# Ledger of designs, part 21: designed miniproteins, single chains, continued (2)

Each design is a single chain, and the fold is of that chain. pLDDT is the mean over its residues in the fold that is shown.

## One batch from the design tools (miniprotein)

Design m4746
Fold by ESMFold2-Fast:
Structure m4746 (fold): chain A 72 residues (1-72)
Amino acid sequence: GVDLSVPPGKTLVDLALGLAELVKLHNYHPSVQKLFKETMLQLSPENQEKVLEELEKRDPELAKYARELLKE
């Protein structure tokens, strides 16, 4: 839904985006992957999709990775 206030999920969305970039910078280090996955799983499905859409715009490779990670 559209909200007038900054939703709490916005901070987690920004964190998830930063962690996805960090995963790539650290060549998919297991600890960073785990933190990214845990952060994504704390997001609502709507906010997960927002992260994935933003990643697709910035780095389609990371978006593909994130979608596969969330599938299982």
Scores: mean pLDDT 76

Design m4747
Fold by ESMFold2-Fast:
Structure m4747 (fold): chain A 55 residues (1-55)
Amino acid sequence: SAREEARQRIAELLEEAFRHKDDYDYATELVQQATEIAIKYGIDLAAVVEEVRRA
């Protein structure tokens, strides 16, 4: 579904942001994109952050 695809994209953006955490501007842009998608599709961003952090 579109929501499942959106959730996967959020996870990918957050994984990329965590890989580039020392590049503050880039990481911030990726997190902002993930946040916008989460709001649009009603996805709990905090839950996805926790999943990515546990990986």
Scores: mean pLDDT 85

Design m4748
Fold by ESMFold2-Fast:
Structure m4748 (fold): chain A 115 residues (1-115)
Amino acid sequence: SPEEIVKKFKEELEKLEKEARQALDNGDFPRLVEILRRMARLLGEAFLEILKEQPDLPDDVVTELARLVAEIGEIADRFERLYAEGKLTPEQARQLFDEAVELARKALEVMEKAV
């Protein structure tokens, strides 16, 4: 059911947040990039599964969820680029991670209200 899809995404997101915070504390930026990309992938998968169960979702909800997926992906791209260029500071890493988490939580809220 859509409710089970949302519940599973919520549980997986909480686990990823814990893994990401540990990677951040250890300065493991390559692992953080992998976790951010996995967050975007899981959100995209949950969104598509909800669309299969509820094809009549409002266009505004569909557009917002697609935007949130894209924005998390863009954060991961910026993180990876800054790291590759040797410009990623610990404070920037925390800011980008926190921004991605806020977007993922907003997506969760949008999905919970739609199902």
Scores: mean pLDDT 85

Design m4749
Fold by ESMFold2-Fast:
Structure m4749 (fold): chain A 67 residues (1-67)
Amino acid sequence: AVAEALSRINELLPDPEDIAKAARMVVEDGPTEETAEKLAKELGISVETARELMQAIVALRDALAAE
């Protein structure tokens, strides 16, 4: 659900500015390995964390679309 996806995103990135940047990149570039690598570089996180963040953002998008 939306609440679970939001909680996961906040757990991975506590800074709302970083969350907004990550969400924009996933929406614009799509949920790809290249996007995960770009997120890792720009946010200073691991590629593994970037993949988890990307999955959480996609889950939020899909939950919002289902409503």
Scores: mean pLDDT 77

Design m4750
Fold by ESMFold2-Fast:
Structure m4750 (fold): chain A 58 residues (1-58)
Amino acid sequence: SREEILERARELAERIVEARRAGDEETAQKYEKEFFELLAANPELFEEMLEVAREVAE
């Protein structure tokens, strides 16, 4: 569902931020790849997923 996809996007964004703060670029790149794969599979949610990522990064 839409809610499940956006929740997964938030989880991935949080993991990316956490990994980068820890200096773990390998883990950050893994979760970035998963985030973009989720985005590619759900292009209709593009704007909403980017908003979630922005909220987490701030």
Scores: mean pLDDT 84

Design m4751
Fold by ESMFold2-Fast:
Structure m4751 (fold): chain A 69 residues (1-69)
Amino acid sequence: VDPEELEREILEAMLRMQITVSLPKEEAQRVLDAIDAGASPEEIARLLREAGVSEEDIERIVRLYEEVR
């Protein structure tokens, strides 16, 4: 297995976990659907703010999303 691909898979798993623990199921699914659709980091940040996520958690999630793109 390619170490770079494995690292990306780990980062993707961490991203999905952070979203699912930070948000109610319905809001988490909307963010995950947007990620799967290739939404911009700005759009992901907007969805997280609308769901009431803290700015610290938004920054962390968006950074992780940018790394896995």
Scores: mean pLDDT 80

Design m4752
Fold by ESMFold2-Fast:
Structure m4752 (fold): chain A 71 residues (1-71)
Amino acid sequence: LSLDEYLVLDALAGLGGATAAELARRLGKSQSTVRRTLNRLVAKGLVEVVPGRRPVYRLTEAGRAYLERLR
């Protein structure tokens, strides 16, 4: 994982779920950077997206297990 991917996973673990805008504000990053990172994490199966007008991102069980191994 890149540092950006780790920081997004860690933030999602603490928040239980968040939009890209919420993560961008929390991490001090642009929404574009956060969306690109989230898309990579979804492709890896570590994050899932609940579709909607404002998508909400959550850790998968695999994502939680991955963070546990890094800690």
Scores: mean pLDDT 83

Design m4753
Fold by ESMFold2-Fast:
Structure m4753 (fold): chain A 68 residues (1-68)
Amino acid sequence: SEALFEEIKRLAEEAIEAAKAGDLERMRELVDRIKYLYIRFASVASPEQLAEAEAFLRETGRELREIL
């Protein structure tokens, strides 16, 4: 679902903002929500959509590690 991936992207932006603000509790909550939504997304996504989401999440994880 396109809507699920858009929600994941929005939560990823919020997680990066929380990390930059030093709000690690909110960052962890948002990361957990992303993991949950990813499982739901993966159950309905095409292989192409999964590859795009995996690439996006790898980049998000890299950005979070650079901030922390």
Scores: mean pLDDT 86

Design m4754
Fold by ESMFold2-Fast:
Structure m4754 (fold): chain A 59 residues (1-59)
Amino acid sequence: MKARTRGTAVADELAPERQAAVRARARAFLEHAETGRRPPELTPEQIAAADAIREAEAA
């Protein structure tokens, strides 16, 4: 049994504080992408994450 206050994805819906932190990170990522200056070292995982966030925002 783990009784530690960790940032769990499931807890995001229960804890508005954690949800706000996740949203702030997502927004920062999108703003960085909007700059149009993307580093060539961007990992496919980072690209997929940003794309998923954009799709969720549209839906």
Scores: mean pLDDT 55

Design m4756
Fold by ESMFold2-Fast:
Structure m4756 (fold): chain A 59 residues (1-59)
Amino acid sequence: SAEEVARQATEEATRLAREGRVDEALRVAQQGFDEAVALLVAAGVPREEAERRVREIMG
């Protein structure tokens, strides 16, 4: 689900950031955000609402 994708991306990005791999953490977070938004939009959620929901999950 979009929620699970966003959550997993946040956890992976946090792990990478703790390892000092900040550029990789930012890429993982961006990819997870884009994928989660795309899943919600495909499910009929308007893009602006999808972006808001994913942002709330990821922080």
Scores: mean pLDDT 85

Design m4757
Fold by ESMFold2-Fast:
Structure m4757 (fold): chain A 89 residues (1-89)
Amino acid sequence: ADELIEKGEIAYIQGKLEEAVKLYKEAVEIEPSAQGYFNLGVALYALGKLEEAAEYFKKAVELGNKIARRYLAIALKKLGKEEEAEKVE
């Protein structure tokens, strides 16, 4: 799982966002983790897949990623879900 996260981060840095999403999805399927869900959310956000990004940020928050809460709020605001965004800040 950690090796897939590292490969996903390299793909993300190279601008291969769809490849990064695929690698992060594989990582969280093997071992669900706050970091894996957060990285997946960030890559989906970069692709403009805001609803999917918000879902994975929620999973990351549930597993203890405090930074993901801020990203969740931003994604929800972009989706027009202002009330939900205010509840997670």
Scores: mean pLDDT 82

Design m4758
Fold by ESMFold2-Fast:
Structure m4758 (fold): chain A 77 residues (1-77)
Amino acid sequence: MADVEAQRLLEEAERLLKEGKEAFKNGDYDTAIELFSEAARKAYEAMQLGSPELAKKAREILFEAGQYLLDAEEAKR
């Protein structure tokens, strides 16, 4: 059960990260910040619920989303 939920959250986080990167490339930093923040939240939930393997993937997405979030916030200044 938990692994199925973690996998769905991980897939959502990956999609949101991809959409956030697209928004960032287009200079839509407000949308990118929102998408990266949501990706980070979904990845964090997946990390807590999933197996060690899923948690590792979720942690990688969380870290990447966090880096892009900081870049988007800085670019908006």
Scores: mean pLDDT 84

Design m4759
Fold by ESMFold2-Fast:
Order: sequence, then C-alpha cells, then structure tokens
Structure m4759 (fold): chain A 111 residues (1-111)
Amino acid sequence: SPLEERLQALLDRALASTDPAERVALLLELLQLVIDDETASFALRLFALGAVAGVLQDMLDAGERIPEERAAALRAALAAFTDTMVARFPEAAAYIRAQAAGIDRLLEALA
C-alpha cells in the first residue's frame, strides 16, 4: 500500500532523527495521513499508534524532552486520531483508548 510505505518511511525518519522537533513533526504528519484516509484498516491504525508510542519511548530513552506547545499539538492529534478510530471500530473502543492513554503517559514523561 502507498500509505503503508509512507507511514514506514516517516517512522524510519523519526527513529533516525536526533532532533526532538523533527521527530514530533514527523509523528504529526504520520497521524494526519491516517486520519485523512477513510479506508485505513484497523491493523494500519494500530501500526500508527505503535509507531507513535515507539518513537516517544525512543525519545525518552535518549533523554530527550518535548516543549509543552509541541506536546499539546501531539495530544490534540492523538485525540482526533483516537476518536476517528473508535468511531470506525467501536467494538475495540476500550482497547484503542487504553493504547492512547499509554501514549499520553509517555508524553507526560517527556515534558
């Protein structure tokens, strides 16, 4: 899938970057691409959540921090992503929200 290839490329770039601002910008682009694609599968949306969590964990392990302004932008994008995913997959709502809560905890640790 062209979308799947674009998401993988954004993830690879975010993991290779040592600039927290670039990493955040790439994660915002990754989330927006999936929000904009109504045909994105449950598996691809889970991949996007896992990619965000993985990059934020990598940033935390590297001793990086995110300014509150950029953390707020990621929280807003994550909330929009989560609501869109829950609306499309309501049977998985509790699971999706638990994944999003895990990412919010990583964002708090990076503040």
Scores: mean pLDDT 90

Design m4760
Fold by ESMFold2-Fast:
Structure m4760 (fold): chain A 66 residues (1-66)
Amino acid sequence: MSTADLIAEAAKSEDPEIKELVEKGKEYFDKAMDYAQAGDNQKAKEYLEKGREYFLKAVELVREKL
């Protein structure tokens, strides 16, 4: 499966741990967007990377359950 497919499955997961990781990933992405709009590209990058890390952890848990 593509990474996008696995992220979509993680977002639909009923597992509380996977849901928490997806929610944290979204929170960091939202913060990254806020920083980008404020012109703080360095902070935007940092928060984008953190969001990506949480999504990757969620994907790993989805793959473990598949």
Scores: mean pLDDT 78

Design m4761
Fold by ESMFold2-Fast:
Structure m4761 (fold): chain A 91 residues (1-91)
Amino acid sequence: SLLDKLDPVIHEKLEEIEEKIKRAKELLEEGKPEEALELAQEALREAQELREFLEQARANGAAIPEELFEILEEKIREAQELIEEAKKALE
């Protein structure tokens, strides 16, 4: 199925985004807001790119589970919150 072909790549990208969010949070806790900001911005960009990819796939007839969009929305929000926190730490 189309889901079987996309699922491993999607899950791998979600794991990469999750790891970057986790590391950015750890960097903030360690007092490294510059490094945290850069990593959180990368996570946001990658989550947005993956969301756009899934939107295009769905527009082309792929059966993308709604749950994947919800997960990406949560990751985008988390990355945005980390970016704002890092920016405040740099003030």
Scores: mean pLDDT 84

Design m4762
Fold by ESMFold2-Fast:
Structure m4762 (fold): chain A 74 residues (1-74)
Amino acid sequence: SAEQVARLEAYVAGLDLPEEVLSTVRAIANHALEVARAGGDAPGVLENAAKSFEQAGDTEVAEALRGMAAAVRA
């Protein structure tokens, strides 16, 4: 929805993370934004991506994505 798009854009703009983590998170956030604009489940996309990164050992990326999903749902 438009509300989810606005929340996701605001959350991404407020992120203060190391550049390598931020670049990865922004790429996934852009995909989630496209899903939200199409009326899909953006929080679900973010949560699934977080699980994949956690399994790969990228805990910082996974935590950022989970926080983003929670912010979009709230």
Scores: mean pLDDT 79

Design m4763
Fold by ESMFold2-Fast:
Structure m4763 (fold): chain A 100 residues (1-100)
Amino acid sequence: MISEKAFEAALKTLSPEVQKLAEEILKDPNNYEAMEKLIELDPEFAIPVLKKVIEKDPNNAKAYLYLGKAAEKVGDTEEAEKWYQKAIELDPNNEEAKKA
């Protein structure tokens, strides 16, 4: 029961900046700077946004890398490893994905 009220409170803490970053990422799946900023500001909200990016552009290795970084920041290490592995498969020369 606390989940609904906590969810509404969390939504009210989302800055207009976070919302604008999400919209820019969804319009331009190659806006990697916006992806990085969104992960720094709200990694939990970045995850569903980045999942929409990979649905639109499944060959975007950098989007999988950022999805992995977002999952890692929220403590989901198994999910992060899965996304880093996909990033490496699409771009085997990506040193950041290999470092994870």
Scores: mean pLDDT 73

Design m4764
Fold by ESMFold2-Fast:
Structure m4764 (fold): chain A 80 residues (1-80)
Amino acid sequence: SKDELVDAIVKAVRDGKAQGLSREELRERIRKIALDFGLTEDQARIVELVVLTGLEKGYSDEELRAILRRVLDHIDLLES
């Protein structure tokens, strides 16, 4: 589900930042999770950019979840 994907990504990037992972290592974690949930490579790229940009801007977990849900809703509309 979208909620499971959103929660998995937010958890993985927070855990990764706490571990001192680089931007590129966080990108790869996001990509793997997105692909495992059935997103295409292009869709995973959009998710990567949105999450990494949100982290750079200091978004909260709530803000990251909100923007991710919006992006995934737009992806679903484009796939319709």
Scores: mean pLDDT 84

Design m4765
Fold by ESMFold2-Fast:
Structure m4765 (fold): chain A 83 residues (1-83)
Amino acid sequence: MPDEAEIKASLARMILSILRLALERGKADVEEARRLLERALELAREIAPADPEEAREIARELARLAEELGLPELAARARELAE
């Protein structure tokens, strides 16, 4: 499963990078961001058994983005995975 986990991690990190950039430029659509963050969180959960450190790093960044976007429920779910 290394290739699958690597692809999923790359997709999650790409989602987070795009959303961070959109947020910093004041262009984030909160509803679209929620859908993308939910997908990134699911990807992080799926890779956790193969790469727990990568999953935790993704979850920490996701929690930070969710808080900044005013999505506390997603931030809480991400923090659970980050611990």
Scores: mean pLDDT 83

Design m4766
Fold by ESMFold2-Fast:
Structure m4766 (fold): chain A 87 residues (1-87)
Amino acid sequence: SKDEQLLQQVVSLLKQSDKAFEEGNYEEAAKYIKEAGDVASQITDPETLESVLVAFSSLLSSSESEGNELVKKAAQEAVDRVSKRLE
């Protein structure tokens, strides 16, 4: 389905974000998280959106522990976008 394709894109973007973060490219890591949030906002299935929200919330928690403000802001925006879709 389209939602399955969108979920695969979200997972791919988050993997690219992790790689950029490991390489110290925090701007690129934040960009991929923002793109993942944009893709996730197009998902229509509530159960799939809930799974994505759990992933983004986990990312936000880890980014808060790491203290990187660019990544934290991007993760918060991704959480907010998906949460709004579930309202």
Scores: mean pLDDT 84

Design m4767
Fold by ESMFold2-Fast:
Structure m4767 (fold): chain A 77 residues (1-77)
Amino acid sequence: SMLSESVLKEIRELVEEGRYGEALALLAMLASIAKLAGDYSLAAEAYRLAAEVAREAGDEELARRFEELAREYEAKA
């Protein structure tokens, strides 16, 4: 239920390039797939990482919303 090394590397590379929107889109897609599979731990992890990316992008409100989603899905795991 952990994010794979390959996904973490791709997210890191996108963030290093300032491609925050693409990193967030990938994490949102991963969270959706995890939810469909019933892997709420993975969905929560994806949302926590999305909150970190949103903060790095300077969007504190979006980061807070992702933290709320991460807590919700962690409670279901």
Scores: mean pLDDT 87

Design m4768
Fold by ESMFold2-Fast:
Structure m4768 (fold): chain A 87 residues (1-87)
Amino acid sequence: SEEAEVAKFIAKNKLVKYEVVTTSDGVKVPIPVINKEEFAKLSEEEQKKVKEYLIKYLESQKEAAERAGHKEAAKLLEEKIKEIEKI
């Protein structure tokens, strides 16, 4: 799938690392952090595909957090989605 190809591209180019944020209620949330230097080397089309992939991933994680009642985790994920959209 196109999503699988984008995931391989992200891994190959070391575009993303995950930092674990622990909420006040003890939920551990892995948040993707974009390597800005490596990301800036990409074409506009490649940058768009990487952002779309990460946003879909984060939306899925946010929905899972909301279903589990993890409101603080869901808010962190929403804030990260907005941050990536502004790039």
Scores: mean pLDDT 88

Design m4769
Fold by ESMFold2-Fast:
Structure m4769 (fold): chain A 63 residues (1-63)
Amino acid sequence: SRREQLLQEAELAQQGAEKMVKGLEDKAKKSTPEEGKKLLEKAKQVQEQAKREVAALRAEAAA
């Protein structure tokens, strides 16, 4: 159904973002404190963008 499709899209978007964030966090652990901070800031931006997209898809699925 359309609802199931939207929820699947939301789940895939969430999983993709989590994978990207994990990669950035792993790099931050191996970096200098300065570079690590930049990588964590980028991870936060990725999370925020994905959170908005996922929320919109889930809201549409709940309509």
Scores: mean pLDDT 85

Design m4770
Fold by ESMFold2-Fast:
Structure m4770 (fold): chain A 92 residues (1-92)
Amino acid sequence: TEHFVAESRKRIEKAKELFEKAKELIKNGGSKEEALKLLQEALSLVGDGSLLARYLETLPADSPYRPEVEALRKEAEELGKEIEEAKKELEE
């Protein structure tokens, strides 16, 4: 659990970093192709939170990590949705 939580947090942090880079590139009138590539990479790291949701189901009810995994799942879902919306806008 501890290792899974740490790895999941790193993936979310990396996805956020890539998303911020893509947003700055879009804001500055940079390459749409490069921005799309960054968004695609970020999505591959965070997805839709389904992996975290599946893991949450395997945790015992009294696990001290359950609140943290739930928070990470929500964060991954929200981030993934934001990245998908940004990608759709950029493709238009």
Scores: mean pLDDT 79

Design m4771
Fold by ESMFold2-Fast:
Structure m4771 (fold): chain A 65 residues (1-65)
Amino acid sequence: MEKEKRLEEKIAKAKELEETNPAEAAVYYYEAAQLARELGDEELAEELLAKAKSLATDPAFLEAI
């Protein structure tokens, strides 16, 4: 359960930062989306990517995702 544990950690961190630092929260949501895809949870990965894109303010980061 290594990837599942990391996924939970990334989502928890993103939620913590969502109100105080949305740009940093976007990075954690993106990392969580990558882990969700590796686990085969494509629906969760798409949801997390959508959150990352909505919170991202860095154009270079947006081009990467």
Scores: mean pLDDT 77

Design m4772
Fold by ESMFold2-Fast:
Structure m4772 (fold): chain A 118 residues (1-118)
Amino acid sequence: MEALRLAERAKELAKEGKLEEAIALYEEALRLTPEGSPERARILVALGDVLAKQGKLDEAELLYRLALGHLIHALGADHPEVARALLALADVLEKQGKTEEAERLRAEAQAILDKALP
C-alpha cells in the first residue's frame, strides 16, 4: 500500500527532525487512505504529533479530535489506541492552557488503560 510506505517514510523523517518533510508525506498518505479507516486515524495522530512538535498546537488539536472520532467509530471507545490519542490531545490542551479539559481526557485515557490491563 503506497499510503503505508509514505507514512513509514514520514515517521523516519520526523525522527530525523525533518518535520516539514514529514508533514508533506503524511498529508500525501492521508489523500491515499480511505476515510473512516483506522489507518487514516493513525496517520492523523502521527501528523498531529509532528505539528505539536512544531508548536502548531491548534492544528494538532484539530487532527487529534478528528483521529479520535475515527478511532472510536472503527475500534470502539475503550480501545487502547483511543487512550493514546486522548493522552496526545490532553498534552496539547495543557500547553494551550485548557488544563481542566486536559485533566478530564487524561482520566478517560487512564480508565481505558486500566480496563485493558490483565
Scores: mean pLDDT 85

Design m4774
Fold by ESMFold2-Fast:
Structure m4774 (fold): chain A 57 residues (1-57)
Amino acid sequence: GSAEAQAAADAILAAERAGVRAAADGDTPKMQEYAARSRALAAAHPEGAALLDAQRG
């Protein structure tokens, strides 16, 4: 993919991982915030979301 698609994929993954860490810490509001951010990034950068999905299988 393009550098922009890869940067978007990396940003989406970082938000997902931050949400998982917040959930592990019992911080439900922060978990929901990162989940919303991940969804917003995927909607704004569908090429990045598609690239991330392809990398996951």
Scores: mean pLDDT 83

Design m4775
Fold by ESMFold2-Fast:
Structure m4775 (fold): chain A 50 residues (1-50)
Amino acid sequence: SLGSSSLEGLIRRLEESIKLAEEENAPQSEIDDLQKLIDEYRKRLDELKS
């Protein structure tokens, strides 16, 4: 399993990817897929901090 610091870094990179995708007018489905990954990693991070 990834440590909390690694998960936080991964979430940051995914947030940057969403920002870039929005700037490039990527399909909403691609943005939604990135958001799902962020939500899953945030859930995992919360479980580690609980």
Scores: mean pLDDT 81

Design m4776
Fold by ESMFold2-Fast:
Parts: C-alpha cells; structure tokens; sequence
Structure m4776 (fold): chain A 65 residues (1-65)
C-alpha cells in the first residue's frame, strides 16, 4: 500500500528531525556543564547516528513507492 509506506516514511523522517533536535540540545548542555561535556557529546553523537538510520529507512521506503 503506497499510502501506508508514504505515511511510515514521513513518520521516520520526522523522528530523525526530532533526534537531531535532541542532539543540538545535548551539545548546548555540554557547553553549560564542562564536567559532563564528554557524556553529553557522546549522547549527541548517539542521537545523530539513530537519526541517520531513521532517515535512511524513511528514504528507502520512499524509493519503494
């Protein structure tokens, strides 16, 4: 079902955008708290990695339409 694949792809792309927003917030926390800087930067990288995976899956579904 083309409509279901498109809806799923759009949901994955939106989740990827939210993940990048969370990563940006974590980078700001890294600047605010030097004692936890490495922890927040690591978490930001994890969120960006997950966002990339979600984006790739969303784009894959769009290519199948």
Amino acid sequence: DVKKKKAQAEALLEAAREGRKVAEQLRKKAEEDPSKREFYLRKAEENLRTARELEEEGERLLREI
Scores: mean pLDDT 86

Design m4777
Fold by ESMFold2-Fast:
Structure m4777 (fold): chain A 70 residues (1-70)
Amino acid sequence: MDLLAEAKEILRIAAKEDNPVAMAFGAREAYRLAKEAGDEETAKLAQSAYDHAVRGDAETARKLFEEAAK
């Protein structure tokens, strides 16, 4: 099981969501997996995406998901 690869796949899927609630859920799961994988940079981007998604800023959250999934 590659936790980082799983986190990045979740981030790619979240980037295609239109619903901020679904985006926030994806960001939370990706953050958890990235932290377990030891990738602090991906975890920071996922946390930032979560914060923007829960505030309804889907556009900024989507850009952060795309950046984190690279």
Scores: mean pLDDT 82

Design m4778
Fold by ESMFold2-Fast:
Structure m4778 (fold): chain A 68 residues (1-68)
Amino acid sequence: SADLEKLKKANEVVREVLAEARAHPDWTDEQLREWAREKLNKELPDLPQEEIDRLVDFVVRVAREMRA
């Protein structure tokens, strides 16, 4: 189904963003947010902007927890 395919792609992209965050523990929240937003907009162009914003917030929060 289209919904399952979108969810699978979103999951894949989020995992890539989290892996990048782990590789760059020196990045500030702002730098990570900027990179994540660019990556998500590029890979998931059909997602509403508010959904992209939620995913960016989620990634930054998880990355902060990984660094604590």
Scores: mean pLDDT 79

Design m4779
Fold by ESMFold2-Fast:
Formats: structure tokens, sequence, C-alpha cells
Structure m4779 (fold): chain A 86 residues (1-86)
């Protein structure tokens, strides 16, 4: 058994899903700004994150659940930032 215990499979799935949601939001901002270079990089990153989820043997239902949780958390963070904006 490895001395360094990795994150649980479920935690890894949520982490990757969260990073994917962030990349998708950054992609929308890059597209709005006309930054095609950043947009292309973000699309590739999103594809790599999707492949990481597939490598974990995650079902499509598990992926959707994790992505929905990640999106809700991101929106909650944005709402908190909006409320704290003076």
Amino acid sequence: DDELIPLSKEEKIIEIAYEKVLAEEMLKKAEEAGDEETAKELRKKIEELEKELEKLGVSEEEKKKALEEARKRLEEQRELARQNAA
C-alpha cells in the first residue's frame, strides 16, 4: 500500500469536473473578448479534462452529477463575490 494516500475517486471526479466548469466559463469570456488563442487553449484543456474523467472509469451519469455539483458550487462562489462587491 502506498504511503501517500491519493484523493478518493469521488473527490478526484468532482475536482476534475470543477476545473472543467471553470475552463468552460473562461472560454466564454475569452470568446467574448475575441481572444482566439486563449479560447483554443481552453478548448484543448476541456478535452483533456474530459479524457481524465474517462480514464477514471466514471459512468456518464456520474460525470453529469459531478458537473452539476461543480456548476452549482461555481455559481454559489460568484453570487458570494457579487454580494461582497461594494
Scores: mean pLDDT 76

Design m4780
Fold by ESMFold2-Fast:
Structure m4780 (fold): chain A 72 residues (1-72)
Amino acid sequence: SDAEAEKYFQKGAEYYKQKKYEEALEYFERSLELSTSESLKQHTLLALRIMKQEVKDEKIKERIDEIIKKYE
């Protein structure tokens, strides 16, 4: 459901604002899994690219790259 995907996107954005990157990543990935909306998918991928610029942990960066490649 796109409504559920949107809710997961919003939760991801909330965790991202708190700099809780692991939690943000989990919710953004779940949004991508549930989304059938190209617009929501593109917004989520953009959020992941922006978040990657702030993340210092190499393992989290690698996971972000894997998710982006999978859903591009």
Scores: mean pLDDT 87

Design m4781
Fold by ESMFold2-Fast:
Structure m4781 (fold): chain A 71 residues (1-71)
Amino acid sequence: MLSKEALELEVEGALHVMAGAIALRQGDLEEALRHYREAARAYEEALALDPESEAARSALEATRAKIEELE
C-alpha cells in the first residue's frame, strides 16, 4: 500500500523537475527554483514512506544539487 503512495510522490517529483527545466529554458529562475523545491519535497516524502528507494534518494540528491547550483 505505502509503496504505491511513495511511487506517486516520485512521479510528482519528476513532473516538478521537468517543469523546473522548462522554466530555466524560459529564463524564469524564480519559477525554476519553485519547481525544484517542490520536487525535493515530493522526493523527501517518498523516502519517508520507502527509505530503501534508490530512485527517490538519487532523484532527491540530484534535485538538491540543482537547487544549490541555481542559488
Scores: mean pLDDT 84

